# Designs tried in a protein design run: designed miniproteins, single chains, continued (4). Part 84

Each design is a single chain, and the fold is of that chain. pLDDT is the mean over its residues in the fold that is shown.

## One batch from the design tools (miniprotein)

Design m14909
Fold by ESMFold2-Fast:
Structure m14909 (fold): chain A 74 residues (1-74)
Amino acid sequence: SHHDKLLEKLKALLEEVEGKSEEERLAAFSQFAKTLSDEESKVLLETVVRLLAAGPDASLEEKKAIAEESVKRA
């Protein structure tokens, strides 16, 4: 589906920003959002809110699982 590519890119982005500062992570997600359609950007925003709710102690695999569930529900 169209969202399968969004999920693939989002998982890659999560890997890329792992261990980076909060400012660098926010900048990377902001730049990614600019490449998306309005519908994809809404899915990304809802996913980011869920990732923030999981907190800073969430593992990369937990973050990927949250992203997968969020995108599949869209």
Scores: mean pLDDT 80

Design m14910
Fold by ESMFold2-Fast:
Structure m14910 (fold): chain A 119 residues (1-119)
Amino acid sequence: MSPKEIAEKLIERLRELLPKLPKIFHKPLENLIKFAEEVLADPNATEDEYKVVAVKLDEALKLVEEIANTELSVTQLVANALRLIGILEDLKIEINKIREKGVKRDIDLSSIKKRVEEL
């Protein structure tokens, strides 16, 4: 399974979970998925960009699965929505560093690949 295929399977799982989440998470998660899909659709995107997308989507999936299995207070809902927004902002920063600064990332996807194969 390639980094791009890992990212695509993570998007599929996030889209499956989206309608099960409180509405406060819908816009932040849709924005994250949209940005990830734009990177994956770019024929000039590097494998390092696909790896960073996979890492950030896996962080979002872990957060979303925790939310889906927990009854949250209003304060916890807001805090977790901000965490999801932060994941997208971090993803944008990391992609920008790869594109503008030529920063090579040595990213191991082994643990993420194992989790995706269990989906």
Scores: mean pLDDT 85

Design m14911
Fold by ESMFold2-Fast:
Structure m14911 (fold): chain A 74 residues (1-74)
Amino acid sequence: FQEVLRRIERMSERALQAAKVAAKLVLEKGVKNTTIRDIAEEAGVSVGTIYSHFRSKEELIRAGIILLWLEEAK
């Protein structure tokens, strides 16, 4: 958890935007119905930009959920 939080704090604006969009889409329609392309299009970034900051779609989604949770639960 702390490792993910540190990574979030050091992410670029584009990576933060993609993570937040990923979490929102997953909460709305589920992981299975959310593609990396959907996230990239909604966040206004390229798929390559996402993968340059995250090892997998699962890591991106986890980071986004933690980010949203921190914003709401603070």
Scores: mean pLDDT 74

Design m14912
Fold by ESMFold2-Fast:
Structure m14912 (fold): chain A 89 residues (1-89)
Amino acid sequence: MEKEEFIKKAIEEKKLKEGMYELLKKEAEEIIEKYEPKLSEEEKKRVEERAEELVEEYLELHPEASEEERELAELQARAGSLLEEIEKK
């Protein structure tokens, strides 16, 4: 509930949070672009599968998430899963 309230407030203050979402999206995209090409097809599949699971959990907690918030969550989940896969090597 508390996280949902923080997200709703972030949406209400969208003009202040819009820059944060843009920055976080860019950081996640940079991680993906830098590290994803270093993975095998099998490793990429594992990263994608974990990212999908994390996104499903996020959407369960935040059913009102906008398309932009969902895209950010997908990118962050993918970037995080990617870094974990690389760290295992």
Scores: mean pLDDT 73

Design m14913
Fold by ESMFold2-Fast:
Structure m14913 (fold): chain A 85 residues (1-85)
Amino acid sequence: YRVEVRFEHPSREKAERAGRMLDLYAAYLGVEAETEVEGGRLFASAIFDSLEKAKEFADAAYAIGKQVGMTRVEVRISELEVPLP
């Protein structure tokens, strides 16, 4: 399962802070997040082996966005189909 997070705020500092919080929470769940910050825009993604962990990260991402005060918060969960040969 892939979780994708997009945050926006006029403040780069807030976007960077939100990104660090997402990285820490992903590490807490035993995964690495890919985090990219461009100005006040944050994109993060993480891959989970279970839907339960993916949902926990998505809920945390939404909470982080609200806590930091991001003006735009988008969180999506996608199922990864790896075609077996």
Scores: mean pLDDT 78

Design m14914
Fold by ESMFold2-Fast:
Formats: sequence, C-alpha cells, structure tokens
Structure m14914 (fold): chain A 81 residues (1-81)
Amino acid sequence: SATTEQIINDTLNKIKELLDKASGATSLEELQQIFDQIKQLVTDSKQELAQKDPKNAQKANEELINKSKELISSKLRKWNS
C-alpha cells in the first residue's frame, strides 16, 4: 500500500505532467479541461489521504494543497513572463 508521502508525491508528479500538457494547449477550452483534471486529481488525493490516515488527514491535506498551489503558481509566473 502507498504511504502518505507516496500519495502526495505521486499526486504532485501527476500535476506536473498536466501542467506541462497545459503549456502546449492551443485553446482556452483545452486549458480549462486540464485544470479541471488537476482539480479532480487533488480532490481524489485528499480523499485517499483521509482514508489512509484519518488522524493526520488535516496535516497531509494542508501539505498537498500548499505544494500544489506553489507548483501551479510557479508555472503561471513562467507563462506570464
């Protein structure tokens, strides 16, 4: 079974892949679909973390959200430059 750390790292790696795909998108509709996939991925991962360790779920979810936000923000800064 995956550890909490593995779930977070796997999720962040999948977000990176989706963000790389987004950088090649040629339409606003394609970008929206990719960001919807990122949102769903984070939601699913939060549920998995809560099931894996309910006692520490808040801390794990906070780590996942904070790292996901930083990853997305860093990518958006590069696109705006």
Scores: mean pLDDT 82

Design m14915
Fold by ESMFold2-Fast:
Structure m14915 (fold): chain A 88 residues (1-88)
Amino acid sequence: MEIDEEAFREKGFFSESVKILDENNNVLGAVVVVSGLTENNEEVTEIFTANNGNPEAIAKLEEIKEALEKAKSIEEIKELVEEWRKKE
């Protein structure tokens, strides 16, 4: 799948990030999820992760990614992102 973040936002796609922060608010890693409808009204979801090599951050990112991959709808993805943001 080709990702164009600007094109996704222009079409009204959901694009959100969850950051893994240390106690000093330094970014250790992030998950970016892009979800929306294609021109054929099919739901599409792409998940990206980035990390700085911290093993605890990697473990948290994999947990978030697994939860997002198990989501069955864009609405469920939005709820999962909000729950993870609520914990930070």
Scores: mean pLDDT 69

Design m14916
Fold by ESMFold2-Fast:
Parts: structure tokens; sequence; C-alpha cells
Structure m14916 (fold): chain A 78 residues (1-78)
């Protein structure tokens, strides 16, 4: 439903903001890194659910997926 999609998009936005903040300001903190990894996993799960509901991701959702992949790569290389 449009309501469920809006809620999932809001949750995804909060997760992206959290991961971005942790990676930018606490890159060497192992606790912050672990939280960021968990948030990234949750973000991917939300994107899979959105794709299941919609058949394909919107342009905004695809940009969120790209950002999560970039953040995951940055964390894995540390």
Amino acid sequence: SPREITILEAQLTVLLSSVYFLVKYQPNDPVAREIAKQDIKQGFDILKELERMLGSLTPTQRKALEKLKELEEKIEKL
C-alpha cells in the first residue's frame, strides 16, 4: 500500500543518515562500525521488500541502494 511504502522509505532514510553519520564522524570506532554494518543490512532488507511490493525500485530507491553499496564497500576496506 502507499502507506506501507512511505513508512519503509522513511525507515530507509533514517538508516542511511545514521550510517553516513557513523562512517563520517566515527570511522575508527569498532562499535560504530558494527552498528553501521547492521544498519546497512537492514537497509538492504527494506529495499528487497520495496522491490517485492513495487516490482521494481523507484529512481530515489535505486539511489539509496547505490549509497548503501558505497558505504558497505568503505566499511569492508577498513
Scores: mean pLDDT 86

Design m14917
Fold by ESMFold2-Fast:
Structure m14917 (fold): chain A 83 residues (1-83)
Amino acid sequence: MKVKVTVEVIFDSKEQAEKIAEAFRAMGAEVKIEKLDDGKYKVTATLETDLPAEVAREIGEAFADYAREHFGALETKVKVEEL
């Protein structure tokens, strides 16, 4: 069964959003950057995998932690969906 992992990360810096987007793409995720009305930037990284949902969630949480620890992310959200 395929699983879709979505990681949403919010930054107050376009530069940090672009850097994390490149890092997530290098890790195999599809990435979108969106400028929010309050001037913040939302980065959405999506990965489809045949791994168990629990393992997929751990991968998403690792992406979120990486963004917080190394890029100063303000908010993170991880969503796992069975396809």
Scores: mean pLDDT 81

Design m14918
Fold by ESMFold2-Fast:
Structure m14918 (fold): chain A 61 residues (1-61)
Amino acid sequence: MEAGAKAAAEALAAGAGPAAAGSYGVQRTINEGGGTPEDGARAAGTVSPAAGAAGLQLSRP
């Protein structure tokens, strides 16, 4: 959902690093009841490629 991308953008604006922004986007996507951690990482990637990459690593170590 777009909520994941928005959450990642807000985290970055608040001073969070890419890894934290990616994690936040993933968590928001899961909490909205739609999508997987990888879906959340993909949404975060639309805001910042680094945040998307960090989120993907949470799904695939």
Scores: mean pLDDT 67

Design m14919
Fold by ESMFold2-Fast:
Structure m14919 (fold): chain A 100 residues (1-100)
Amino acid sequence: MTRYLITIVVTAESLEKAEEARRRIEELLEELKREGVIDHYAVFEPEPDGSRPGFYRTVVVVTASSRENAERAKKRLEELLEELKEKGIVEDYEISVTEY
């Protein structure tokens, strides 16, 4: 079966904001996993962004077993990340979906 990998990179201006973003993302991913939308996920610890001194980068990887589920997960993640960006918790983010 074709699988889909969703990769998210989230940038925050402090470790505290990065940890807050991580908690909110993990809460959403647990909900999506319970709903059967995603199969597995990993949220890595925030790391200093070497390209942007003072900023922290968090990497999130998510797997889904269908394109429809991957697109649904991406949409809900984008909605959360836009909310966190509006609140000043997230500075920027990148999200990509790859078939593997």
Scores: mean pLDDT 85

Design m14920
Fold by ESMFold2-Fast:
Structure m14920 (fold): chain A 77 residues (1-77)
Amino acid sequence: MDELEKIEKAVEILKKKFPEAKFEISRRDGYYVVNVTLPGGSLQIYFDKEGKFVGFSGGGDPEKIVKIVLELNKLTE
């Protein structure tokens, strides 16, 4: 619960910083995924069961992707 709340809080902050992006959180067996839909691209950011950043996948604007990933990781540390 605490890990999901932390990710949800971080996503709310990102929604304000990147209003053009759509954010969805999915719970999977053994991990969480933040799905990001952007104009011209999509991004998936992975967290383990403890809410620790694991990695990401996707495509689009590399500068925008890096900014979103770094901000989400920072907010979930």
Scores: mean pLDDT 79

Design m14921
Fold by ESMFold2-Fast:
Structure m14921 (fold): chain A 77 residues (1-77)
Amino acid sequence: SKEVKKKLIFELARIAAEAGDDPALRRLVQEAYRLYKEGKSLDEIIEEVKRLLAQSDLDPATKQRVLEAIEKAKKES
């Protein structure tokens, strides 16, 4: 749903802010929002987020927080 997509993007933005607004997290949030604005499905947004996360040098704890946000979104879909 549109609401689940928005909730995921807001949670990703919150994680980025709390982690000191790392450029990799900022890019991940921006790409998720772009796909949302283009009308992409939740699954397409999740796959792009996972791809960017895997390519990032973010610490394991931050990566885990992003993955937890994704799993929560999947359960709400």
Scores: mean pLDDT 84

Design m14922
Fold by ESMFold2-Fast:
Structure m14922 (fold): chain A 61 residues (1-61)
Amino acid sequence: AAAGEARAGRIGDEAVKNLKEYAFQAGVNLAKADPEKYKDEIENLAKVSGITVEEVLKAAE
């Protein structure tokens, strides 16, 4: 029981971390491509990543 719960929690944390990293990278890529065209998408990806839009735009430079 305890081992199964620990494994499930770790998989969940790892999945959330990976999703946040992918969302951040996607936001940076969109900002590099066209930050004005993809403004709403970048804002949504920043929220998913837990990062500010300003940090995503700065990382794209």
Scores: mean pLDDT 75

Design m14923
Fold by ESMFold2-Fast:
Structure m14923 (fold): chain A 107 residues (1-107)
Amino acid sequence: MAEEYREKGEEAFKKKDYKSAAEYYEKAAELEKDPIRKAINYIKAAIAYIKAGDIESALELLRKAYPLIPEELKPKLEKALLYINENKYEEAIKLLEELIKELEKLL
């Protein structure tokens, strides 16, 4: 079930339907039991919300991801949050994409 919503999120993202992508990734995160997989889906949803212009929803999901990631990777998420506060969204997305790749290595 989590996998189905993740796949729908990926399809919506490829079509640039960022709002639907964010909602699907958020649903995938809610259904996921593994904290690393949950964090990855929250971060993917946050990237989609940023691209949709919904910064408030993106920040809420990044706060939910924060306690789920390893201490070593928390500074990278904190720097992404700083970029968002400075309206540097492209830099924030780049850093969040790098964080996803690092989290995927833990699976």
Scores: mean pLDDT 89

Design m14924
Fold by ESMFold2-Fast:
Structure m14924 (fold): chain A 81 residues (1-81)
Amino acid sequence: SRAAELLRRALELVREGVEAGKPREGLEAAAPYLEEGLALLEKERTPEAEEELERLLELIRETMERVRKYLEENGLSRLPA
């Protein structure tokens, strides 16, 4: 499915970012693929796309936790706008 392919690509980018020690860059690179994949998933409910989404969401959750911990430990929080 096209949605599953986009979500799988997003998962790969997030995973590569985490492995490279650049989780934020991985998330930013994955964002457009995630957005398109989610839009297609809403139109076409396929089990394959749902599985890839679940894997991606779990990795994103772990990655966001890792980024948040890094920012808190190093005092590198973005100032509120």
Scores: mean pLDDT 71

Design m14925
Fold by ESMFold2-Fast:
Structure m14925 (fold): chain A 90 residues (1-90)
Amino acid sequence: MKSIIEIVKEILESNEDIVEAVKKIIEKLRELAKEGKVTKEEIEEAFKYAEELIQKRLEEGKVSAEEAQEANDILLKAYEEIYEELKKKE
């Protein structure tokens, strides 16, 4: 089974649109969280990795500042929602 980080990396590498890639990552992480297949720590690691890749692509000129901001805003909101769902299962 692919690690959470490998899933995030594969989605980002297979999608040219950073916002669309982030939406796909979020849907996959929500699915795995609902199935009890990921921990809070794994979710935190996946979101941190996604933020680092967005920043790297911004620094490389592969995404605009506006696209990076939109992607990060979507990511942060989803992280809060998924983290709250996982807390309710404790």
Scores: mean pLDDT 78

Design m14926
Fold by ESMFold2-Fast:
Structure m14926 (fold): chain A 70 residues (1-70)
Amino acid sequence: MEEREQRERIVDETLEEITSLARKAGDEGLIEMAENAGRFMRNTPGMTVDQTRAAADDLKQWVRDELAKR
């Protein structure tokens, strides 16, 4: 599988998870943030699969922490 395809898949799966969590919480701001973060990850040139996975994991953890404060 090409590295670019793996990166796209990681971003898509991460955005699906975050958007699902944000929708359940009724937080439109988190949905918008998830969409912006996804665009940033997609448009960042030279990121490796491992770097994309680390960024995705960090983003998921941040969203869970934000939801836990509420």
Scores: mean pLDDT 76

Design m14927
Fold by ESMFold2-Fast:
Structure m14927 (fold): chain A 85 residues (1-85)
Amino acid sequence: MTGIIKGIRSTNVTNLSTIVSSEATKLVSEIEETIGLYLSGKMSPEEAVKKLEELLKKLESLNLTNPTFQSVLDSVKDFIDILKS
């Protein structure tokens, strides 16, 4: 399971080498950190939704078409939708 997480990180860096390697990596890290903080009870649902919506908009603005990033975008959208309830 740990190997899958590392694989996702490496794929993200490789896929973005021509576009925005450091910025995209930061956005993915901030999304993961935000979800982690919410799941650990250190962040309110309201704060998590606001932060994730901001990060999602930034990630979408990069116009990435890679399947890995499409999957990440879909997962984040689903998570936001759950939190809005």
Scores: mean pLDDT 68

Design m14928
Fold by ESMFold2-Fast:
Structure m14928 (fold): chain A 69 residues (1-69)
Amino acid sequence: SAEEIGERMYRRSKEHGEPISREEALAAGRGLVEGVRPPLDGERGEIAREIAEKLREIGDEFQKELEEK
């Protein structure tokens, strides 16, 4: 679920010492579930890439747990 992904991101960020608020994590989780692709062109391109990299790291662990559950 989108909320589960968001909470996973929040916990992961705290462990790495990177402060990501729960609201930001939940918003990112919703975007991932809805399949929202941020525009790669324009001013948001770099921001979208950084967010995608963080989501990928968390997604790898999330996918592994989903396969077991």
Scores: mean pLDDT 59

Design m14929
Fold by ESMFold2-Fast:
Structure m14929 (fold): chain A 114 residues (1-114)
Amino acid sequence: SLLARLEAIGWELLVHEVERIEDGGEAFAGVYRTPAGEVVAGAGVVESEKGDPLEKIREALRRVTERVVERLRAEGREEWAELVRRATEAMLAELDEVGPGEEVVSFAHAAPAP
């Protein structure tokens, strides 16, 4: 998986949740630390080899995002919750470009103050 590959090169999974799609795909969302020490939010989809219905992908992505956001808010990490929402919005915008067997993730970073 993409996450296993990222972890193998030094990424840390600070918060990570997965939602299975009935037809064999997965949606995920979380907060990660890069090898450079940057904190990023991610939201992604692993589509099944036969493809998953777009509505089911969208539903799974929304469910997993709400779980991560609720968890982060309970921990007092509102800034991370907002990053996860931004990553999910970016991923939802790209869903039509994801095909069968593909693994795609969108990341959101805190912009440095100008």
Scores: mean pLDDT 78

Design m14930
Fold by ESMFold2-Fast:
Structure m14930 (fold): chain A 88 residues (1-88)
Amino acid sequence: MTQEEIDALTAQTQAQADQAVADGTALARQVGIDVGAAYLSRQLQALKDQADANTAAQQGMYDAVLAATGRAQAAFGALLAEQAAAAA
């Protein structure tokens, strides 16, 4: 695999992970936190499974998923705080 192919695959994984966080957060707002979290968990696990199958790009893909997990925690934490404030 070329460096260009590794960079492209890492960028694709980052884009897919960011989209999964956005979609999961939107689902959490519209349907429920548990539904959005379950969707996001499945999407991030699928990306991790792709990384496991792709040894040349594996570290970059794992780093992308880990970064997206951090963003997801922040987004869901903010949503939980918004819901707690609305319930008070």
Scores: mean pLDDT 82

Design m14931
Fold by ESMFold2-Fast:
Structure m14931 (fold): chain A 83 residues (1-83)
Amino acid sequence: KRVEELAKLLGIEESIVRIYLSFAEAAPEEVRKELEELIDKALESGDKELAEKFVEKVTEYMSRELKEAVDRGLERQKKLLEE
């Protein structure tokens, strides 16, 4: 039901909400708590802006993870070249 309520607040498909929630669940505890708090507040108040803030935060986290993965790849390449 949480998925359905968020989908209605955001005006998006439930499948997209499930993707965002999956990334939130995979996040480190501190990030996950932050995202869960935004979800809870959005659902309690019916505040679309809070729901949008959740999407913004989870997307920011996803982008950060991608950047960190690239940075780790570059570091691995440096080690291979220095061998």
Scores: mean pLDDT 75

Design m14932
Fold by ESMFold2-Fast:
Structure m14932 (fold): chain A 60 residues (1-60)
Amino acid sequence: SMDEKLRKFADMLELSEEEKELLITDPEAFIKKHKDRLKDIPKEVLKAVGFTEEQLKLLD
């Protein structure tokens, strides 16, 4: 379930294997590195793929 949502999200963003690894191991660093790309995605979608409200504050 979560793994499939994460795969679909990663495919939508055309993430490399290295970027997928960062998303899993350090989601805060992933958010900081890809902030401009993630800002255009609705917060509801980001929450659905497993980001917390605390992590999403990094987009502000």
Scores: mean pLDDT 77

Design m14933
Fold by ESMFold2-Fast:
Structure m14933 (fold): chain A 112 residues (1-112)
Amino acid sequence: MPPLSPEERRQRELLLELLDELEALPEAAPFLEPVDTAKFPDYPKLIPDPVSLGEIRERLERGEIRSLEEFEQLLSQLFSNALAFYPEGSPLLLAATKLYNLALERLSRVPR
């Protein structure tokens, strides 16, 4: 990849700090790694675009996420996947909802 600009580096640092805050939450634990398809064999049949917080971190660290919009899209996809797969009122869906709401609040404080 071409080297990141000073502005892109600052944005990446802010997004990594936000991701660190999200990953430290107990609610983040089910979303840190890809869903275990041995435990949930129907997951890849129902969810065409799986994404985990760990995958988002790897992409940020590699400089593959270069805009705030790309980061927001990946978080939105993670939450949409949880809505599609986990039952209404389940602890996992409640955890995903809390995680996403905190992410949206933190993102509202990042300069555009």
Scores: mean pLDDT 81

Design m14934
Fold by ESMFold2-Fast:
Structure m14934 (fold): chain A 74 residues (1-74)
Amino acid sequence: MKVSEEELDREVIFALGLIYLALGKRDLEKGNYEAAIESFEKAIELFRQSGLGDEAERNIKVAEELLKEAKEKL
């Protein structure tokens, strides 16, 4: 288990979640709904894995709302 420099690794995992959230938003705007769904699902997984409590929870909620929107557009 990564425990000392691992605070930074959790931030990296969270940052990857933000990247997938942004990618999902881009694909949603382009009408690539299937790609958007995949990106939002990856973002949610990464935010959960990050372990950053309330900050992760807020971003998970945003990703879940956008995931719902993308699924409605299929």
Scores: mean pLDDT 81

Design m14935
Fold by ESMFold2-Fast:
Structure m14935 (fold): chain A 105 residues (1-105)
Amino acid sequence: MEEFRKKLIEQAEESVKRIEKELKENDYTKTQLINRLREIGKAALDYLRSIGAKPEYIERLKKLVEEGIEKIKNAKTPDEARKIFLETVREIESLVVEAEIEKLK
């Protein structure tokens, strides 16, 4: 259990690092960041449904994506929008790990 939990967290961190690299290699506009967040959110939603995650995880994910999109829309600078995008992705990855660990109980 403990070792498996650590591996899930490490995989989530690697996923976030890949997205950080993507942001450094691409000068995304606010609209592109919003579209990318929707894609990440949909993939996470489809994954949570595929593993039979509890309804509360699905609802929390939908809320994280919606709140993230609204924060990006209201960002005053491109750097602020990128920071919000990355923070939202980290929260999505953390939620997915939490749901996976809960399913193992």
Scores: mean pLDDT 84

Design m14936
Fold by ESMFold2-Fast:
Structure m14936 (fold): chain A 65 residues (1-65)
Amino acid sequence: AVPDGVLDEDTLRYLASLPLGSKMGSPGFDEGVARSIAAFQRAHGLPVTGIVDEATREAVLRALS
């Protein structure tokens, strides 16, 4: 759980490696990953979908820079 949307580097690198459209039910995508994405989206002013869309992936890659 990441209530402030701040993720560790390993989690961010994992999210950046996921294909666009990855969501709950995708291989390797558990409830914890979905909650981390939702919290990250909320913290960065993105739609809270729990899906790795283009805007979410761009924000994750930006956070890794």
Scores: mean pLDDT 71

Design m14937
Fold by ESMFold2-Fast:
Structure m14937 (fold): chain A 69 residues (1-69)
Amino acid sequence: MVDRKDEKGVKGAKNGIAAAKAGHSAAAGTGAWELRQSGSMSEEDARKAVEAAQAGDAAGAAKILEESL
């Protein structure tokens, strides 16, 4: 499914972006999975966001989430 207006996924991503910018990179990974579950993000992009978050690249993870909204 490719619905870009799933409110749960979008809210998760926005919360993840805000938390990542505040230094909580792991929250960006959670937001990526919520976007993937809603169909608004590909599995590849979700994996890249999680990998960036695990590497401590909060800005990179947040950017991937923002580009998927």
Scores: mean pLDDT 72

Design m14938
Fold by ESMFold2-Fast:
Structure m14938 (fold): chain A 65 residues (1-65)
Amino acid sequence: SRGATAAAGMAIIDSGGKADPALARAAGEAAQRGDVEAAKEYMIKGGASEEDAELGARAALRAAQ
């Protein structure tokens, strides 16, 4: 969903990572299918810390409903 992609993108940016729309979209798509580990991995690639990626993955999963 649009919300899942937006949540993933915000988590990457909030962590000081790059605003890469492809990584945000990939993380959002992973969240839509319930794949928390893949969502975290994409956020970390964007520059998120492990802690911020965990928070972002939870937010993206809620937004993916």
Scores: mean pLDDT 73

Design m14939
Fold by ESMFold2-Fast:
Structure m14939 (fold): chain A 66 residues (1-66)
Amino acid sequence: MSEEEIKKLFEKYDTNGDGTINKSEFIKMAEELGFSREDAIKAFKKYKNEKGTINYEEFLKAVKDL
C-alpha cells in the first residue's frame, strides 16, 4: 500500500476531521481491508499516543505493521 493510499485511508476514517483516529475507527478500517479485529487491536495498542488515539505518523506505522 502506497503512502498516498494510506493518507486517503486516514482522511476517510478521521470522520470528525480532528487529525486523529480512535480505536473504533482504526478497527473498522482494518476489518474493511480484510485484517482481523485482533491484529487491528494489537497494532493500535502498539502505536497509540498518550491520548489513546493515533495521529497520521502513528497511523502510517500501524498500517505498515498490519
Scores: mean pLDDT 80

Design m14940
Fold by ESMFold2-Fast:
Structure m14940 (fold): chain A 66 residues (1-66)
Amino acid sequence: SALSPAQRAALEYLREKGLATRAQIVRATGVSPATVTALVRAGLVGVIPGPRDLYALTPAGLAALE
């Protein structure tokens, strides 16, 4: 399926930023936290669990932008 504008905005932000928290993604792009969760479930975003979970593009997420 094609990316929604919200999904694309979150992925483009992570491509530029490299690593970000969910709160940083939401604040910078205006997408809902649920959009970030959906991208993780789709395998387009990876998560590193910790005191603040860090999010990054996967190779599949990068391919979805190209």
Scores: mean pLDDT 85

Design m14941
Fold by ESMFold2-Fast:
Structure m14941 (fold): chain A 67 residues (1-67)
Amino acid sequence: MKLSKEELEREVRFSLYVMQAALAERAGDYETAIKIYEEAIKEFSDDPEAVRFFKEQLEKYRKKLEE
């Protein structure tokens, strides 16, 4: 498989958002995790699969704040 520079940069950014949100979740900071994924959705708005993944995570964190 071949990764272009653009694809590699996109994968790195995706991983950074996921990692930062996971660190916020581990700290119990669901508000920060939500903000991280809201920014990720804006950056990846052209990628339906990425947007779907981020929206699912965001909804899970929103439920945690309601509990």
Scores: mean pLDDT 80

Design m14942
Fold by ESMFold2-Fast:
Order: sequence, then C-alpha cells, then structure tokens
Structure m14942 (fold): chain A 82 residues (1-82)
Amino acid sequence: SEVDELADEFRDLVIKSILNNQPNIDEIKETLERMKKLDPEKAEEVAREVLAFIDRQIALTTDPAFKAKLEELKKVIEEVLK
C-alpha cells in the first residue's frame, strides 16, 4: 500500500541520516506529514517506533552538536503527531 511504502521510506530516511551523522529533518517531516494524511494511526505507530530508535541514538552519541540535531528531529516528529 502507499502508506506502507511511505513507512519504509520514513524509516530508511531516519536510519540513513543518523548513520551519515546528518539527519535530513525537512525531508523526514514531509514524509511523516504525507503518512499522517493517508493514515494517522499508522503514522503514529511508525513514528513511535522511530522515536524509540532516536532515543537510543541520543543515548549513544558523544557529539553534542549531533545530539542537538537528534533532539530537534525528535521534537519535529512529536509536533507532526499533534
């Protein structure tokens, strides 16, 4: 389904951005907003999974600048879910 394809894209964007130490916050936000329009319940479920992953990455990072980027990403995801 379109929402399942967007969910996979959203997960890949978050994981790839974190692994590259450069989270693309704008693209991640846009993808999540598209998911929310199609299926708000599925968007919330997938976003909760991704937020747990981000929390783990925040705990593991020693770079304060990257930690701030991850915290901003978390805030943006939480804001879209409202």
Scores: mean pLDDT 82

Design m14943
Fold by ESMFold2-Fast:
Structure m14943 (fold): chain A 75 residues (1-75)
Amino acid sequence: SPVQKQIDQLIEEAAKKIQELLEKGDYEGAYEVLKETLEKLLALVNADPSLSEDEKKLIEQQLEKLKEHFEKLAA
């Protein structure tokens, strides 16, 4: 769906920006990007009634993976 493409794009852009900030030692900036991205992703998911339960579960898994990756990089 168009929403899934927007979600994929947001995750890719956020992951790249977070990685750059972490490499520069800007942990606060990286966390801010993560928070803003999660808020945008949740808004897109909640605003689209056409999303199936399977699509919502995939998005939830992608968000969890993003959080886990950030926690590992910040350690």
Scores: mean pLDDT 74

